# Designed miniproteins, single chains, continued (3): the designs that were tried, part 73

Each design is a single chain, and the fold is of that chain. pLDDT is the mean over its residues in the fold that is shown.

## One batch from the design tools (miniprotein)

Design m10686
Fold by ESMFold2-Fast:
Formats: structure tokens, sequence, C-alpha cells
Structure m10686 (fold): chain A 89 residues (1-89)
């Protein structure tokens, strides 16, 4: 399930397993596109990419998280994604 994949990705991210985390978040986005779960996965995917030094890719995923969260009315998630974007830029 997409929610379970995000949970596994967050666990991998906390353990410093950034490449493993990326795979879980990418799969979650594929299973539940245009959802709050996908918006959350985009945010964490950006964080994992930034940890691997992939700054440009991280920015793209933070921007996608903002757009999707705003479209779905999740103002708190959009604001969290904006804060992560400001840290990277």
Amino acid sequence: EAVELVNLGVKALKEGKYEEAIKYFEEAIKLAPDSIVAATAQLYLGKALYKLGKKEEAIEHFEKAIELAEKLGDKLLAEEARKELEKVK
C-alpha cells in the first residue's frame, strides 16, 4: 500500500539508507499519484535526494510537493515543503 511504502521510506531515511528510502517514496508516488500520500512522498523524496547531494532533483520534488499539497488543500504540508525548499536554495 502507498501509505505503508511511505512509512518504510521514512524508516529508511531515519536509518541513513537514502537510496532505499528513495525507492520506497518513488513506488508510493506511482501507486497513489495526485494524493496527499504522493505529496508527502514527494517531500521526503526531496529530503533523501538532498542528503545524497542531488540538490537540483531535491528542489524539483519539493516544488512538486508544494503544488500537489496546495491543489489538495493541505496548507501545513505545503508550508513544510516550502521550508525545506528554502533550506536547499
Scores: mean pLDDT 88

Design m10687
Fold by ESMFold2-Fast:
Structure m10687 (fold): chain A 90 residues (1-90)
Amino acid sequence: YIFFGNSALKNGDYELAIKYYEQAIEKDPNDSRAYYNLGLAYEKLGDLEKAAEYYRKAVEINPNNERARQNLAETLEKLGKYDEAKKVAE
């Protein structure tokens, strides 16, 4: 499912990507990469609140997921949540 989700994301089919990443999470609810990719898909759709939510879950599952932490901080800045963004980046 991750492979199919990544293919859909790369092709710009963000709704299909979300569907495949949801299936990946159903199989492995601790897959930080699937949550990170859900965040990226929602960010591409312009849903920054959902993007931040899924990036937070990715960081909670794997605190060493630097891409998720960076994208969470950037998304929080876009939402005007500067204090939260600073805490995530540090």
Scores: mean pLDDT 81

Design m10688
Fold by ESMFold2-Fast:
Structure m10688 (fold): chain A 98 residues (1-98)
Amino acid sequence: KAAEVERLGEEWTKRAKEAAAKGYEELAQVLEELARAVAEDPSVLPAVKEAALTVSRLSSPEVSAYATGAAVAALQGNAKGAVQSLLQAAETARKLAE
């Protein structure tokens, strides 16, 4: 249902903003959760696109590059590409948290 995916996108966008404000560890956790959600149900891809774009605006260039890649993959309907880019963004954020 399109309306449920839009609601999920708003929730994940809010969580991404909050995580970005808290730090890279929280941001990595949110990105990992988004990747898991897509891997389990590809129909949530449109919700992930909005959250990934939000991360790309609020993050360092290193995390932003992978977050942008995830958003582009989501726009193209590429679930595998979105998962891979989200996990790379999460790993990069986790390294920056150290």
Scores: mean pLDDT 83

Design m10689
Fold by ESMFold2-Fast:
Structure m10689 (fold): chain A 81 residues (1-81)
Amino acid sequence: MSAAEREYARMLLETEAREIEEAGRITEEDVKRLKESYRAHLPEEVAERVERLLDEAMRKGLSAKETAERLRELAREIVAE
């Protein structure tokens, strides 16, 4: 993955984290839409990591704030690679 692709992934993940936190909720429909969007716009390895994170968040009943923070952590990890 190129540095530009990593930066684009970070920007998308941070934007979605902010939107989720501002909405104060994340629904199963939101998760489905985000998975479809990330599969279309991000490298497969990043899309799979986001999909696993969102599935875990829904399964564990994480808050919007906790889900947003995990997306921000993933964004930082991707840029550091």
Scores: mean pLDDT 83

Design m10690
Fold by ESMFold2-Fast:
Structure m10690 (fold): chain A 110 residues (1-110)
Amino acid sequence: MEKYEEIKKLAEKYGLKLVGEFPADTPPSELAERVRALLDEQGADAALIVKTEIDGKEVYLVFAGTVEQVAKFAAELLKKYGEIDGAIVARTPEAGRRAAELVEELVKKS
């Protein structure tokens, strides 16, 4: 619960919207396809998928926003926890590359 609340508050700080919750046993390929559909529905560029625990159950939370918002959120989670059980999913390959590059830059600056 404490980690979930911290993750949620940090997402809100960077202007991300919680757009989905999925079971932690959802296959990665299926999860990625569902998240891309959510990005189209929300008109968002990218999402961060974060595996966490809510009330003793592991779930994937999906936070959507701009490439920059997602990259900043991912970088802050990496700084706090050292690693993230999750992935960045983007609407286009170019948006995905941009997000990955921004995360690396933001982590290197700290």
Scores: mean pLDDT 81

Design m10691
Fold by ESMFold2-Fast:
Structure m10691 (fold): chain A 109 residues (1-109)
Amino acid sequence: MAHTLTAVGTVTVTATKAVDVEVKLNVRASAAAGGTAGSATKKAQAAAGTTTVTVTVTSTFERAIQAGDRVAVQITATAAGAATQSEGHVFTLEPSTTEVTATMEVTVT
């Protein structure tokens, strides 16, 4: 039976004025894990102050997750008028792993 892993990308946006933000989450499982790569995009408006934007991708593994399997998660945020920011995270998995979370902070002046 396939194992399902949920990847959560959370971007904290600190802005001096209202700004449109696009967050992309890309998930790539290791070849040994037989996981399905996935991606999701979420568009949101961040008000002045602090706003969090969360994007979720579900990846399915053809086999049970084994200790030492790896998942690469790339989170990319593009705010109107700011440079695109991207961070890559690699998670080492355990058989009980159901969720991995990648976080990033973006400041818009």
Scores: mean pLDDT 75

Design m10692
Fold by ESMFold2-Fast:
Structure m10692 (fold): chain A 56 residues (1-56)
Amino acid sequence: SLSKEERLKLAEKALESLKKAKTLTEARVGVHELRKYFPEAKELIEEAEKILETFK
């Protein structure tokens, strides 16, 4: 029902929220949500996973 462009904007918004994560748990949830809602957005998922890797 959502267009490809609308889906990408939602994925970008989810990634932006992930960048604001303060804990490993929050980052993990953000990655999981991106994989669940936008499994085809591999580049955004890879960026999210790199952010997750940097958490203490």
Scores: mean pLDDT 79

Design m10693
Fold by ESMFold2-Fast:
Structure m10693 (fold): chain A 67 residues (1-67)
Amino acid sequence: SEERKKLEEEAKELIARANAAAEAGDWEEVKAIAKKLAEMELKKLEEAGVDVEAARAFIEKELAALE
């Protein structure tokens, strides 16, 4: 419960940072934060017993293609 709340707070802070970076036109920072948020969500699903290997590989490939 506490670990989940901590991850939710971290995600909120990252989203706020991504919004600020987007407003400043720093799209490289937005992409870096998006990747981190995706990994946090995948880890949460994996800890809940969901197989995320294929999803993780797909997200990593898509984010790399944007660079």
Scores: mean pLDDT 76

Design m10694
Fold by ESMFold2-Fast:
Structure m10694 (fold): chain A 117 residues (1-117)
Amino acid sequence: MKKIDVEIEVETANPEEAAKRLEQAVKKYGGKVELIDENRVRVTLKNVTYEEAKEAAREIGRVAEQLGGSVRIVKVSDPEFEPDLVRALAEANTSMGGAGGGLAGQAGAVYWKRKHG
């Protein structure tokens, strides 16, 4: 079975609270959570299955939505799987402000969709 590495960032006004909640959400997958900036938390998942990665992405999306944050995918070791992760994040995060899909790549501002079309 193919294993992948995934890195996802959450941008929020309360990164310490986000980090705490994300640690609980991804603990069963051996995920690592760290503060990388004043408003950004990175979740790193290594050697996970596609199903584990999708489940983790849904949980990450839920945490981000609950905190009014945005989510972006930083790295997927299997590019063919990135669209499935984007969908999983978007399913959990109804905020167009940053879950992969429309506005992945930066802190979710409606700006980016207008500039890219």
Scores: mean pLDDT 71

Design m10696
Fold by ESMFold2-Fast:
Structure m10696 (fold): chain A 68 residues (1-68)
Amino acid sequence: SEEEIDRIEARIRALVDALGLTPEQRAAVDKYLAEMRAAKTPEERMRALGKAFEVIQDALDAKEAAAA
């Protein structure tokens, strides 16, 4: 449902804010969230959501490497 998509977007954006992602990383996440919302099939939607999480994971990995 659209309400579920809105909830997912809100949670991911809150996570991005909490993790202090760069403007470039935030833009990439927003792009994939927009792809998720525009997706016509569950498969396309999950693929877009997966890409958003990949950006977040890459950001976390980079932050951990920089802290070491």
Scores: mean pLDDT 83

Design m10697
Fold by ESMFold2-Fast:
Structure m10697 (fold): chain A 74 residues (1-74)
Amino acid sequence: MKLTPEQLEVETLLAFGDMYLALGDRYEKLGKVEEAKESYEKAIEVYRQALEIDPDNEEARRGLKEAEERLKKL
């Protein structure tokens, strides 16, 4: 099974969003608040891009919510 270009783009954006979210969590644990903030903001941006392509993508919606909640708690 081969993904459509749009599906591949969404999957790629989700992977980048998850990466930035994990990077933010790591920086937060190291006490690097500014780097954590930048990483969470990048995750938010990437998840929003995925939702522009696929508005019903549950993984993107969940990731966006988690990144926004993490950023607000910083």
Scores: mean pLDDT 85

Design m10698
Fold by ESMFold2-Fast:
Structure m10698 (fold): chain A 77 residues (1-77)
Amino acid sequence: DEEAKKYFEEGKELYKEGKYEEAIEKYEKAIELSTDKKLIAEAYYNRGKAYEKLGKLEEASKYYIESKNLTPKDDKR
């Protein structure tokens, strides 16, 4: 979805500006609007990075795990 990708890119730009809380909100919208598991996984990972920058290490760990679960090493076809 183009709209989900737009929110994801806005989140990345806000993260570069040090606006971590605003970046998290944009990544959350990208996750809500996307059906693309790869985009959702990347948004969880970047949301985790933003939480880590805010010192919320437990939340960051949770979202890193969610990102890995969406992109497993052994994807059975």
Scores: mean pLDDT 79

Design m10699
Fold by ESMFold2-Fast:
Structure m10699 (fold): chain A 60 residues (1-60)
Amino acid sequence: DIDDGMARIVIGVLKVIAEQAKKKGDYELAKLYEDIVDEAIANKLSAEDIIKRYNKAIEE
């Protein structure tokens, strides 16, 4: 399913930016990205839902 492929790409990007945040010492930002990844995997979220979750989290 193409949506499953896109969700995997978005999750991969979030994992990379979480690791970059850790390298910069921003553990709160890294945890925010990691929590989104965990939620996306546990609930099998679509790419669109993952992106919406990310946008909402960074605006709050």
Scores: mean pLDDT 82

Design m10700
Fold by ESMFold2-Fast:
Structure m10700 (fold): chain A 68 residues (1-68)
Amino acid sequence: AQAAAQQAMEQKGLELERKIREAEKKGEELAKKDPSKAQEYKKKMHEYIGELQEEARRFGEQLLAAAA
């Protein structure tokens, strides 16, 4: 049902937030150890975050379709 889809999306959002924070922290630590690669780490982090957001969007669409 739609309520279950909304709850699942909320859980996915919390998971996404956690993964983003972990990725940012990891990237910052790596940049501190090797400043010459800081720009590369930031670029990869942004790409990874974008993929996580797209996956969450597709997950929500699939749940809504299944609830129809």
Scores: mean pLDDT 76

Design m10701
Fold by ESMFold2-Fast:
Structure m10701 (fold): chain A 60 residues (1-60)
Amino acid sequence: HMEEIEETIKWIADNLIKIGEAVDYELQGKYEEAAKLLSEVNGIPYEEALEMIKKAKERR
């Protein structure tokens, strides 16, 4: 039970760090790097992650 809780916390923390890195890359104009991280975090194809970033950029 404790081991299971620890793994869950590590998973959450790792995903939050990756999301933060993806946002930082997007703000720097490094859309490929941001898309790669979003693809990994969300478990979606890279091309879908890239389209999400393009849509987010248009809405700013």
Scores: mean pLDDT 74

Design m10702
Fold by ESMFold2-Fast:
Structure m10702 (fold): chain A 95 residues (1-95)
Amino acid sequence: MDAEIAELRDRAAELGERAARLLAEARELGNEEAARLAEEAAELVAQAVAHIEAAEAARDTDPERARAHLARARELLDRAEELVEEAERLNREAR
């Protein structure tokens, strides 16, 4: 569980940074669709971080609840990654 928490925390940090960069670039390019996708990705990353923190808090007292939070965080990060990749594609096309 600790290794999974660390992995998801690293993934959330990376996706959060990518979403922030894409949002800034999309705004400079006037790409409203890419900006919207980057903003949605950032919101999903924030939700995933909350679930990771809940899992870390529960890991020793309620491992089943901790696993449910990690599963939800993983789903949110998977969706955020798809939105980040689409925003990157749209920004490349707008260059």
Scores: mean pLDDT 89

Design m10703
Fold by ESMFold2-Fast:
Structure m10703 (fold): chain A 58 residues (1-58)
Amino acid sequence: GAEAAARGARAAAEAGGGAAGSAVFTSDPNLDPKAATQAARDGGDGEAGAEAAARGGE
């Protein structure tokens, strides 16, 4: 419902911030940007979930 959607939006905003940091890492085209981006998303997904849970009080 709307409540779950609002929570998802918060998690997405938090993940966006984390992903921005990871983007710096993938800014070097000499690396494997696809693998680095995928790893960052996978790692960030867990961190975003933990952050959302920690902030679940409000």
Scores: mean pLDDT 51

Design m10704
Fold by ESMFold2-Fast:
Structure m10704 (fold): chain A 58 residues (1-58)
Amino acid sequence: GELYRALVPLPKTGPDTVGFREGDLLELLEEVDEEYWRVRNLKTGEEGLVPKSALEPV
């Protein structure tokens, strides 16, 4: 999928969410809605929902 970079750190807040540090690379898996995307954190291998506003294109 397309690659994005985390603009800010975000802790994992639930079972369906993914945590990341600023600068982590995330792969877009699905555009769920206008606010949230399903992504995979390439460092941890975890998948989940994140706010797309926390991400920038690579």
Scores: mean pLDDT 81

Design m10705
Fold by ESMFold2-Fast:
Structure m10705 (fold): chain A 96 residues (1-96)
Amino acid sequence: EEKARELISKAIDLLDKAADVLEQEGRTDLANSIRLLIAIARTDLKRGNLEGAVETVEKAVKLGRDAIAAGQMSPEAAALVDEAEKYVKEARKLLE
């Protein structure tokens, strides 16, 4: 579904921006972990593996959620993670 691909791409872009913010704030390990997951998701998306891409983006969102719960994320980065979660949840519904 073209719509699912669009939503996954938007979620990936938002997580990439969140990683950039985290790196600027000295959260380099967290930024690199998110970047690794989105690189995997981008590869799956390019290869037409939408289910794999969604699963990997969900893992990146969970990593961000865990960091928010631990007080390790700024409001700016947290807002980007929140927005990415909305897009990946919608993509998941389209693939069900």
Scores: mean pLDDT 87

Design m10706
Fold by ESMFold2-Fast:
Structure m10706 (fold): chain A 60 residues (1-60)
Amino acid sequence: SEAEELKAKLERTIEYLERRIEELRREAETASPEEKAKLEETIKRYEELIEELRKKIEEL
């Protein structure tokens, strides 16, 4: 169904974003304080995107 296909696509996107967050967190461990602040902002943005995608899945 259209809903199942969309759900699968959204779940794959969430998985991709979670992997990106893990990479950014590893990068933040060796970053300067200024660079770490920027990486934390990017991580927060990706976390917010994941929450929005989860809401979309719940609506299906």
Scores: mean pLDDT 88

Design m10707
Fold by ESMFold2-Fast:
Structure m10707 (fold): chain A 63 residues (1-63)
Amino acid sequence: SEAEELTKKAREALENKDYETAIKLAKEALKIDPNNEEAKGILGEALSKLGKDDEAMEINKSI
């Protein structure tokens, strides 16, 4: 699905330490599938890496 492809690209961005791209792609995946646990995990981790710990904690609680 489109959400799965966006989640894969978000994971690749996260592994390349491109946290801003990982956040953008994970948010787009969640727009399509709000219950995508992998996309939520990527979003939380990328936000934490950028020092947005409060936002990351809210995302992690929803997983």
Scores: mean pLDDT 78

Design m10708
Fold by ESMFold2-Fast:
Structure m10708 (fold): chain A 88 residues (1-88)
Amino acid sequence: SMLEREAAEKALKGGLEAVKNAKTIEGVTRGTAGALAGIGVLFDVEKGIPVSRSALVGAGEAARHGGEVAGSEKGVKLGEEGRRLGEE
């Protein structure tokens, strides 16, 4: 649905924002993990494959964590938004 797509897109964007603002290898690694989780879920949604609530929430959490490690407030907010949308 549109909501699942939005949740996945928020996670992807959050992870990418984390990578963009990362000043350490750890920040790049955690941000990349969030972005990959988001794109993986987005790929499944685009192909019409059913996505679990846990996968949507997990992608958002990964992006949020990546944002925290990278010091990206925008990454954290986008990841949290993705997680929240996945819980609905």
Scores: mean pLDDT 85

Design m10709
Fold by ESMFold2-Fast:
Structure m10709 (fold): chain A 74 residues (1-74)
Amino acid sequence: MTDEQFEAAVKVLRELLSPEAAETAIQALRDAKEKGLTPEQAVNAIGEALRKYLTPEEVDRVVRAIVEAIKKAE
């Protein structure tokens, strides 16, 4: 995952989520980036982290927004 893809995802997370949910998702994204995971694996990690804060339908909506942001950052 590139730095530009990471920054795009962080911006969307901060826009769509409460501050606490956003920080949890951003931490999951940082951990995925540090492990050298693909953008797809990073998005899956975000979805897993958000399961504690959001309904499955809300998680799906956020995940789709992040995927779109990452694709546009390429």
Scores: mean pLDDT 81

Design m10711
Fold by ESMFold2-Fast:
Structure m10711 (fold): chain A 74 residues (1-74)
Amino acid sequence: SLSDAAKQALVRATKRALDELPESEQYDARKVLEKTLEIMEEELKRAEQNGDSETAEAYREAIDAVKRALAELA
């Protein structure tokens, strides 16, 4: 199971993805997961640049989970 920090990171990124996607793509699981992944990779890069190892670890866990979900959709 994901850590609570990774779950929170995933929830935040998914909400942002849904807000940024057109309505027509909000029900496309692949599009939502791909946009969520993009957002999380950007946030991971910022956390690493800022030396925030705790936030970086949470995003790495969440990224791995989304990558697995995308693989299952293939």
Scores: mean pLDDT 86

Design m10712
Fold by ESMFold2-Fast:
Structure m10712 (fold): chain A 63 residues (1-63)
Amino acid sequence: MKEEAERAAERARNAAAASAATGHRDGYLQAKKFAELAEEAARKGDAEKAEKYMRLASQAAGG
């Protein structure tokens, strides 16, 4: 579970970084917030929350 949570947090960070590169400021700020929440969940070992926040970060980055 910890490795799964860490992988979700890494994917959330990558989504935020990609959003920053496209210049979509509102999407980047939302993706960054969700990436931070995913990373916090990963530190607590909560893979389910980390995956949820990863999905939200990806949606914010893509929208």
Scores: mean pLDDT 77

Design m10713
Fold by ESMFold2-Fast:
Structure m10713 (fold): chain A 62 residues (1-62)
Amino acid sequence: DIKGKLVVAIEDFEAKKPEELSLKKGDILEIEKVVDEDYLYVKSLKTGESGLVPKRYLKEAE
């Protein structure tokens, strides 16, 4: 289970839908929920905002 793990944005991402969260490269986020094979529901540690982000924009933080 990857819930509660930290991820880092590897590229900028602009939200295309109201439920999505915009990211800047280098932002650190906490995984709140695995939604499906392509999306994570994450919380920004910078802003405290939560939203859907495509997994391809995220890498697990070491």
Scores: mean pLDDT 81

Design m10714
Fold by ESMFold2-Fast:
Structure m10714 (fold): chain A 70 residues (1-70)
Amino acid sequence: SAAELQARRDALLAEGEAIVKEVQAKAKDVLENQPDDAAAWAALMAEIKAKEAELQAIVAEIRALDAQLA
């Protein structure tokens, strides 16, 4: 139903917002702590990139739901 699609969309928006806040917090943490070890820096950047990939998947699902709700 349209109500179920809207509820799923609202849940995805909340998930996306949470991921954006996590990425922002990780970026701030990297700026404040500035790891001296290149491996530690690479690990933190990989984690940020993984969260960005999750956000892109959520955006794709929201776009598909928007097409169904139109």
Scores: mean pLDDT 81

Design m10715
Fold by ESMFold2-Fast:
Structure m10715 (fold): chain A 58 residues (1-58)
Amino acid sequence: SAMEESRRVAREVGRELLRVVDEELEEMRRELLEEGREELLREMTDSELAAEWLRRQL
């Protein structure tokens, strides 16, 4: 049905978006480690890490 197909597409798009976000956050974690900010990284929550990523995009 059209509704089932729409939900399938929405799930696929959502999965891809989550994967992209996870990859971006992982790259930022690597950057922070290379900068010697391992202590700061250990104390950051996922929300704080996401906020820092967004700040760097702005």
Scores: mean pLDDT 74

Design m10716
Fold by ESMFold2-Fast:
Structure m10716 (fold): chain A 56 residues (1-56)
Amino acid sequence: EAERLAENAATGARAAAEAGFPEEVVRLLQQAADAYRAGDVEKGRALLAQADSLGG
């Protein structure tokens, strides 16, 4: 589960960077992926929500 969430967040970060989203959004998505890889699902979810709020 956490690995899948990390992969999804990492894929989202790549897609956001390719689409020209702000660096802050890309960084938050990368941090979410790192949190999920570390097993911190709640932190990953919070970072993902913050990225979503900034990116629309």
Scores: mean pLDDT 79

Design m10717
Fold by ESMFold2-Fast:
Structure m10717 (fold): chain A 91 residues (1-91)
Amino acid sequence: GDEMAERALELAERALELAEKALEIAKNAKTEEQREEAKRLILEAEILLGLARIELAIAKRIGASEELLKRAEEAIERAEEAIAEAKKALE
């Protein structure tokens, strides 16, 4: 329940942090190595986001507080948007 929702929140917040770092690197990238680093961070963020979604799905199924579920959902949405922006910066 709540433990899974809290884990989803933590994983989503970590994914957001990595995606924001990837965006900064991508925007300032002057070398192939910097672009590869941004891609690696995006991949790591996508993996964490996937795990966050699994934890949220479990939390919803077994029951968790509506406040925690909402916070986790909002964090997942923010991470999804940040990952999309980082990917766009590498195009």
Scores: mean pLDDT 89

Design m10718
Fold by ESMFold2-Fast:
Structure m10718 (fold): chain A 87 residues (1-87)
Amino acid sequence: MDLQQLAQDGETYAKENPDDAGAWYGLGNIYYQLGDYDKAIEYYEKAAALGTGLLKAQSYDNLAKVYLAKGDEEKAEEYLKKAKEAS
């Protein structure tokens, strides 16, 4: 599947459903795969803010992965700690 098309469809859905934490989480995953780490961070932060329990923990875990990919080990460690606290 074309990740760029999936991103556009996901952004349309998320704009219509801005409180759907799962929609923002999915967008974070798509942009992470596209290598757009800044958008991945933005969307995972929205998912973590809106989500609870497992989704919040997964959003923080993926934020840590994105920050590691950017070379920011300090931020990655911070988010790994938050993921454990949320689970």
Scores: mean pLDDT 86

Design m10719
Fold by ESMFold2-Fast:
Structure m10719 (fold): chain A 70 residues (1-70)
Amino acid sequence: PSEEEIDREVAEALVLMMLGIAKWLEKQGKYDEAIETLRRALEFARRHGVSPETIELVEKALKEVEEKKK
């Protein structure tokens, strides 16, 4: 399937790129878009064998953005 066609290193880079996009959206006050991007990044990371450390970075970023939305 398509998931097996993505190299693990490429998947890692894509997740970090999505994290960067979400942080940029957060700085623009676009919290809903940042949260959506981070949720998608987590789902992608779990499917493609991304490192636990990178997954934790995304989870922490998601929590921070959700707290700022309150």
Scores: mean pLDDT 81

Design m10720
Fold by ESMFold2-Fast:
Structure m10720 (fold): chain A 89 residues (1-89)
Amino acid sequence: ALELGKEAAELGKEAFELGEKAGEVAKGIGAALRGVGAEILAELAVKKAKKLPPEEAKKLLEEAVKELERDLKALREALEELKKKLEAL
């Protein structure tokens, strides 16, 4: 979960840099904010899981991983769109 959150933050940062180069600064900022939000979600989920019984902790972490995987997919799609816009420049 923490590793997925960090990956999302990194993808968001890459999207920010591509957004600047492609003239899509607002889209880059949005992706960066989504990545940071994913990292915060991962940290909060892990912190909450430590206070829960093992079965509830596992369910919480599995649900957090699914949400993080959705964020990662959205960020990868945003990166691909920004790359295509940069190529069209």
Scores: mean pLDDT 81

Design m10721
Fold by ESMFold2-Fast:
Structure m10721 (fold): chain A 55 residues (1-55)
Amino acid sequence: SALDKMFSKMTLEELKFIIERLEEVLKNPGASEEVKEKVKEAIELYKKELEKKEA
């Protein structure tokens, strides 16, 4: 899939950067509950890819 190809090309620093940006969304009191849940799911996916690259 396009997502799998994107993840395989991302560097360790790019993955960490995206995780930090997504965590900032969770700190925003203006973000909806639905958006926060989707962002949490995205963070878990990026963290999983980060763990694979650090192994």
Scores: mean pLDDT 78

Design m10722
Fold by ESMFold2-Fast:
Structure m10722 (fold): chain A 71 residues (1-71)
Amino acid sequence: SEKEKEAEKLIEEAIDSLPTDEERAFAYMVYGLAKASGNLKEGIEMLLSIAERFGNEKAVELLKKAYEILK
């Protein structure tokens, strides 16, 4: 739960770095579903794929750090 909280902070920072309200809303939906299912790693992997595809380097860096914490 402590590791989850640290990862959640990084995920939220990554989502906040997204440039549009639509992208942030979609990312929050993915994040919310991952939390509800107890599968944060899968949620991070999905968000990483999206951030990499759209070239958001800051989000990619933060999401990779979150993934490492949940290792």
Scores: mean pLDDT 81

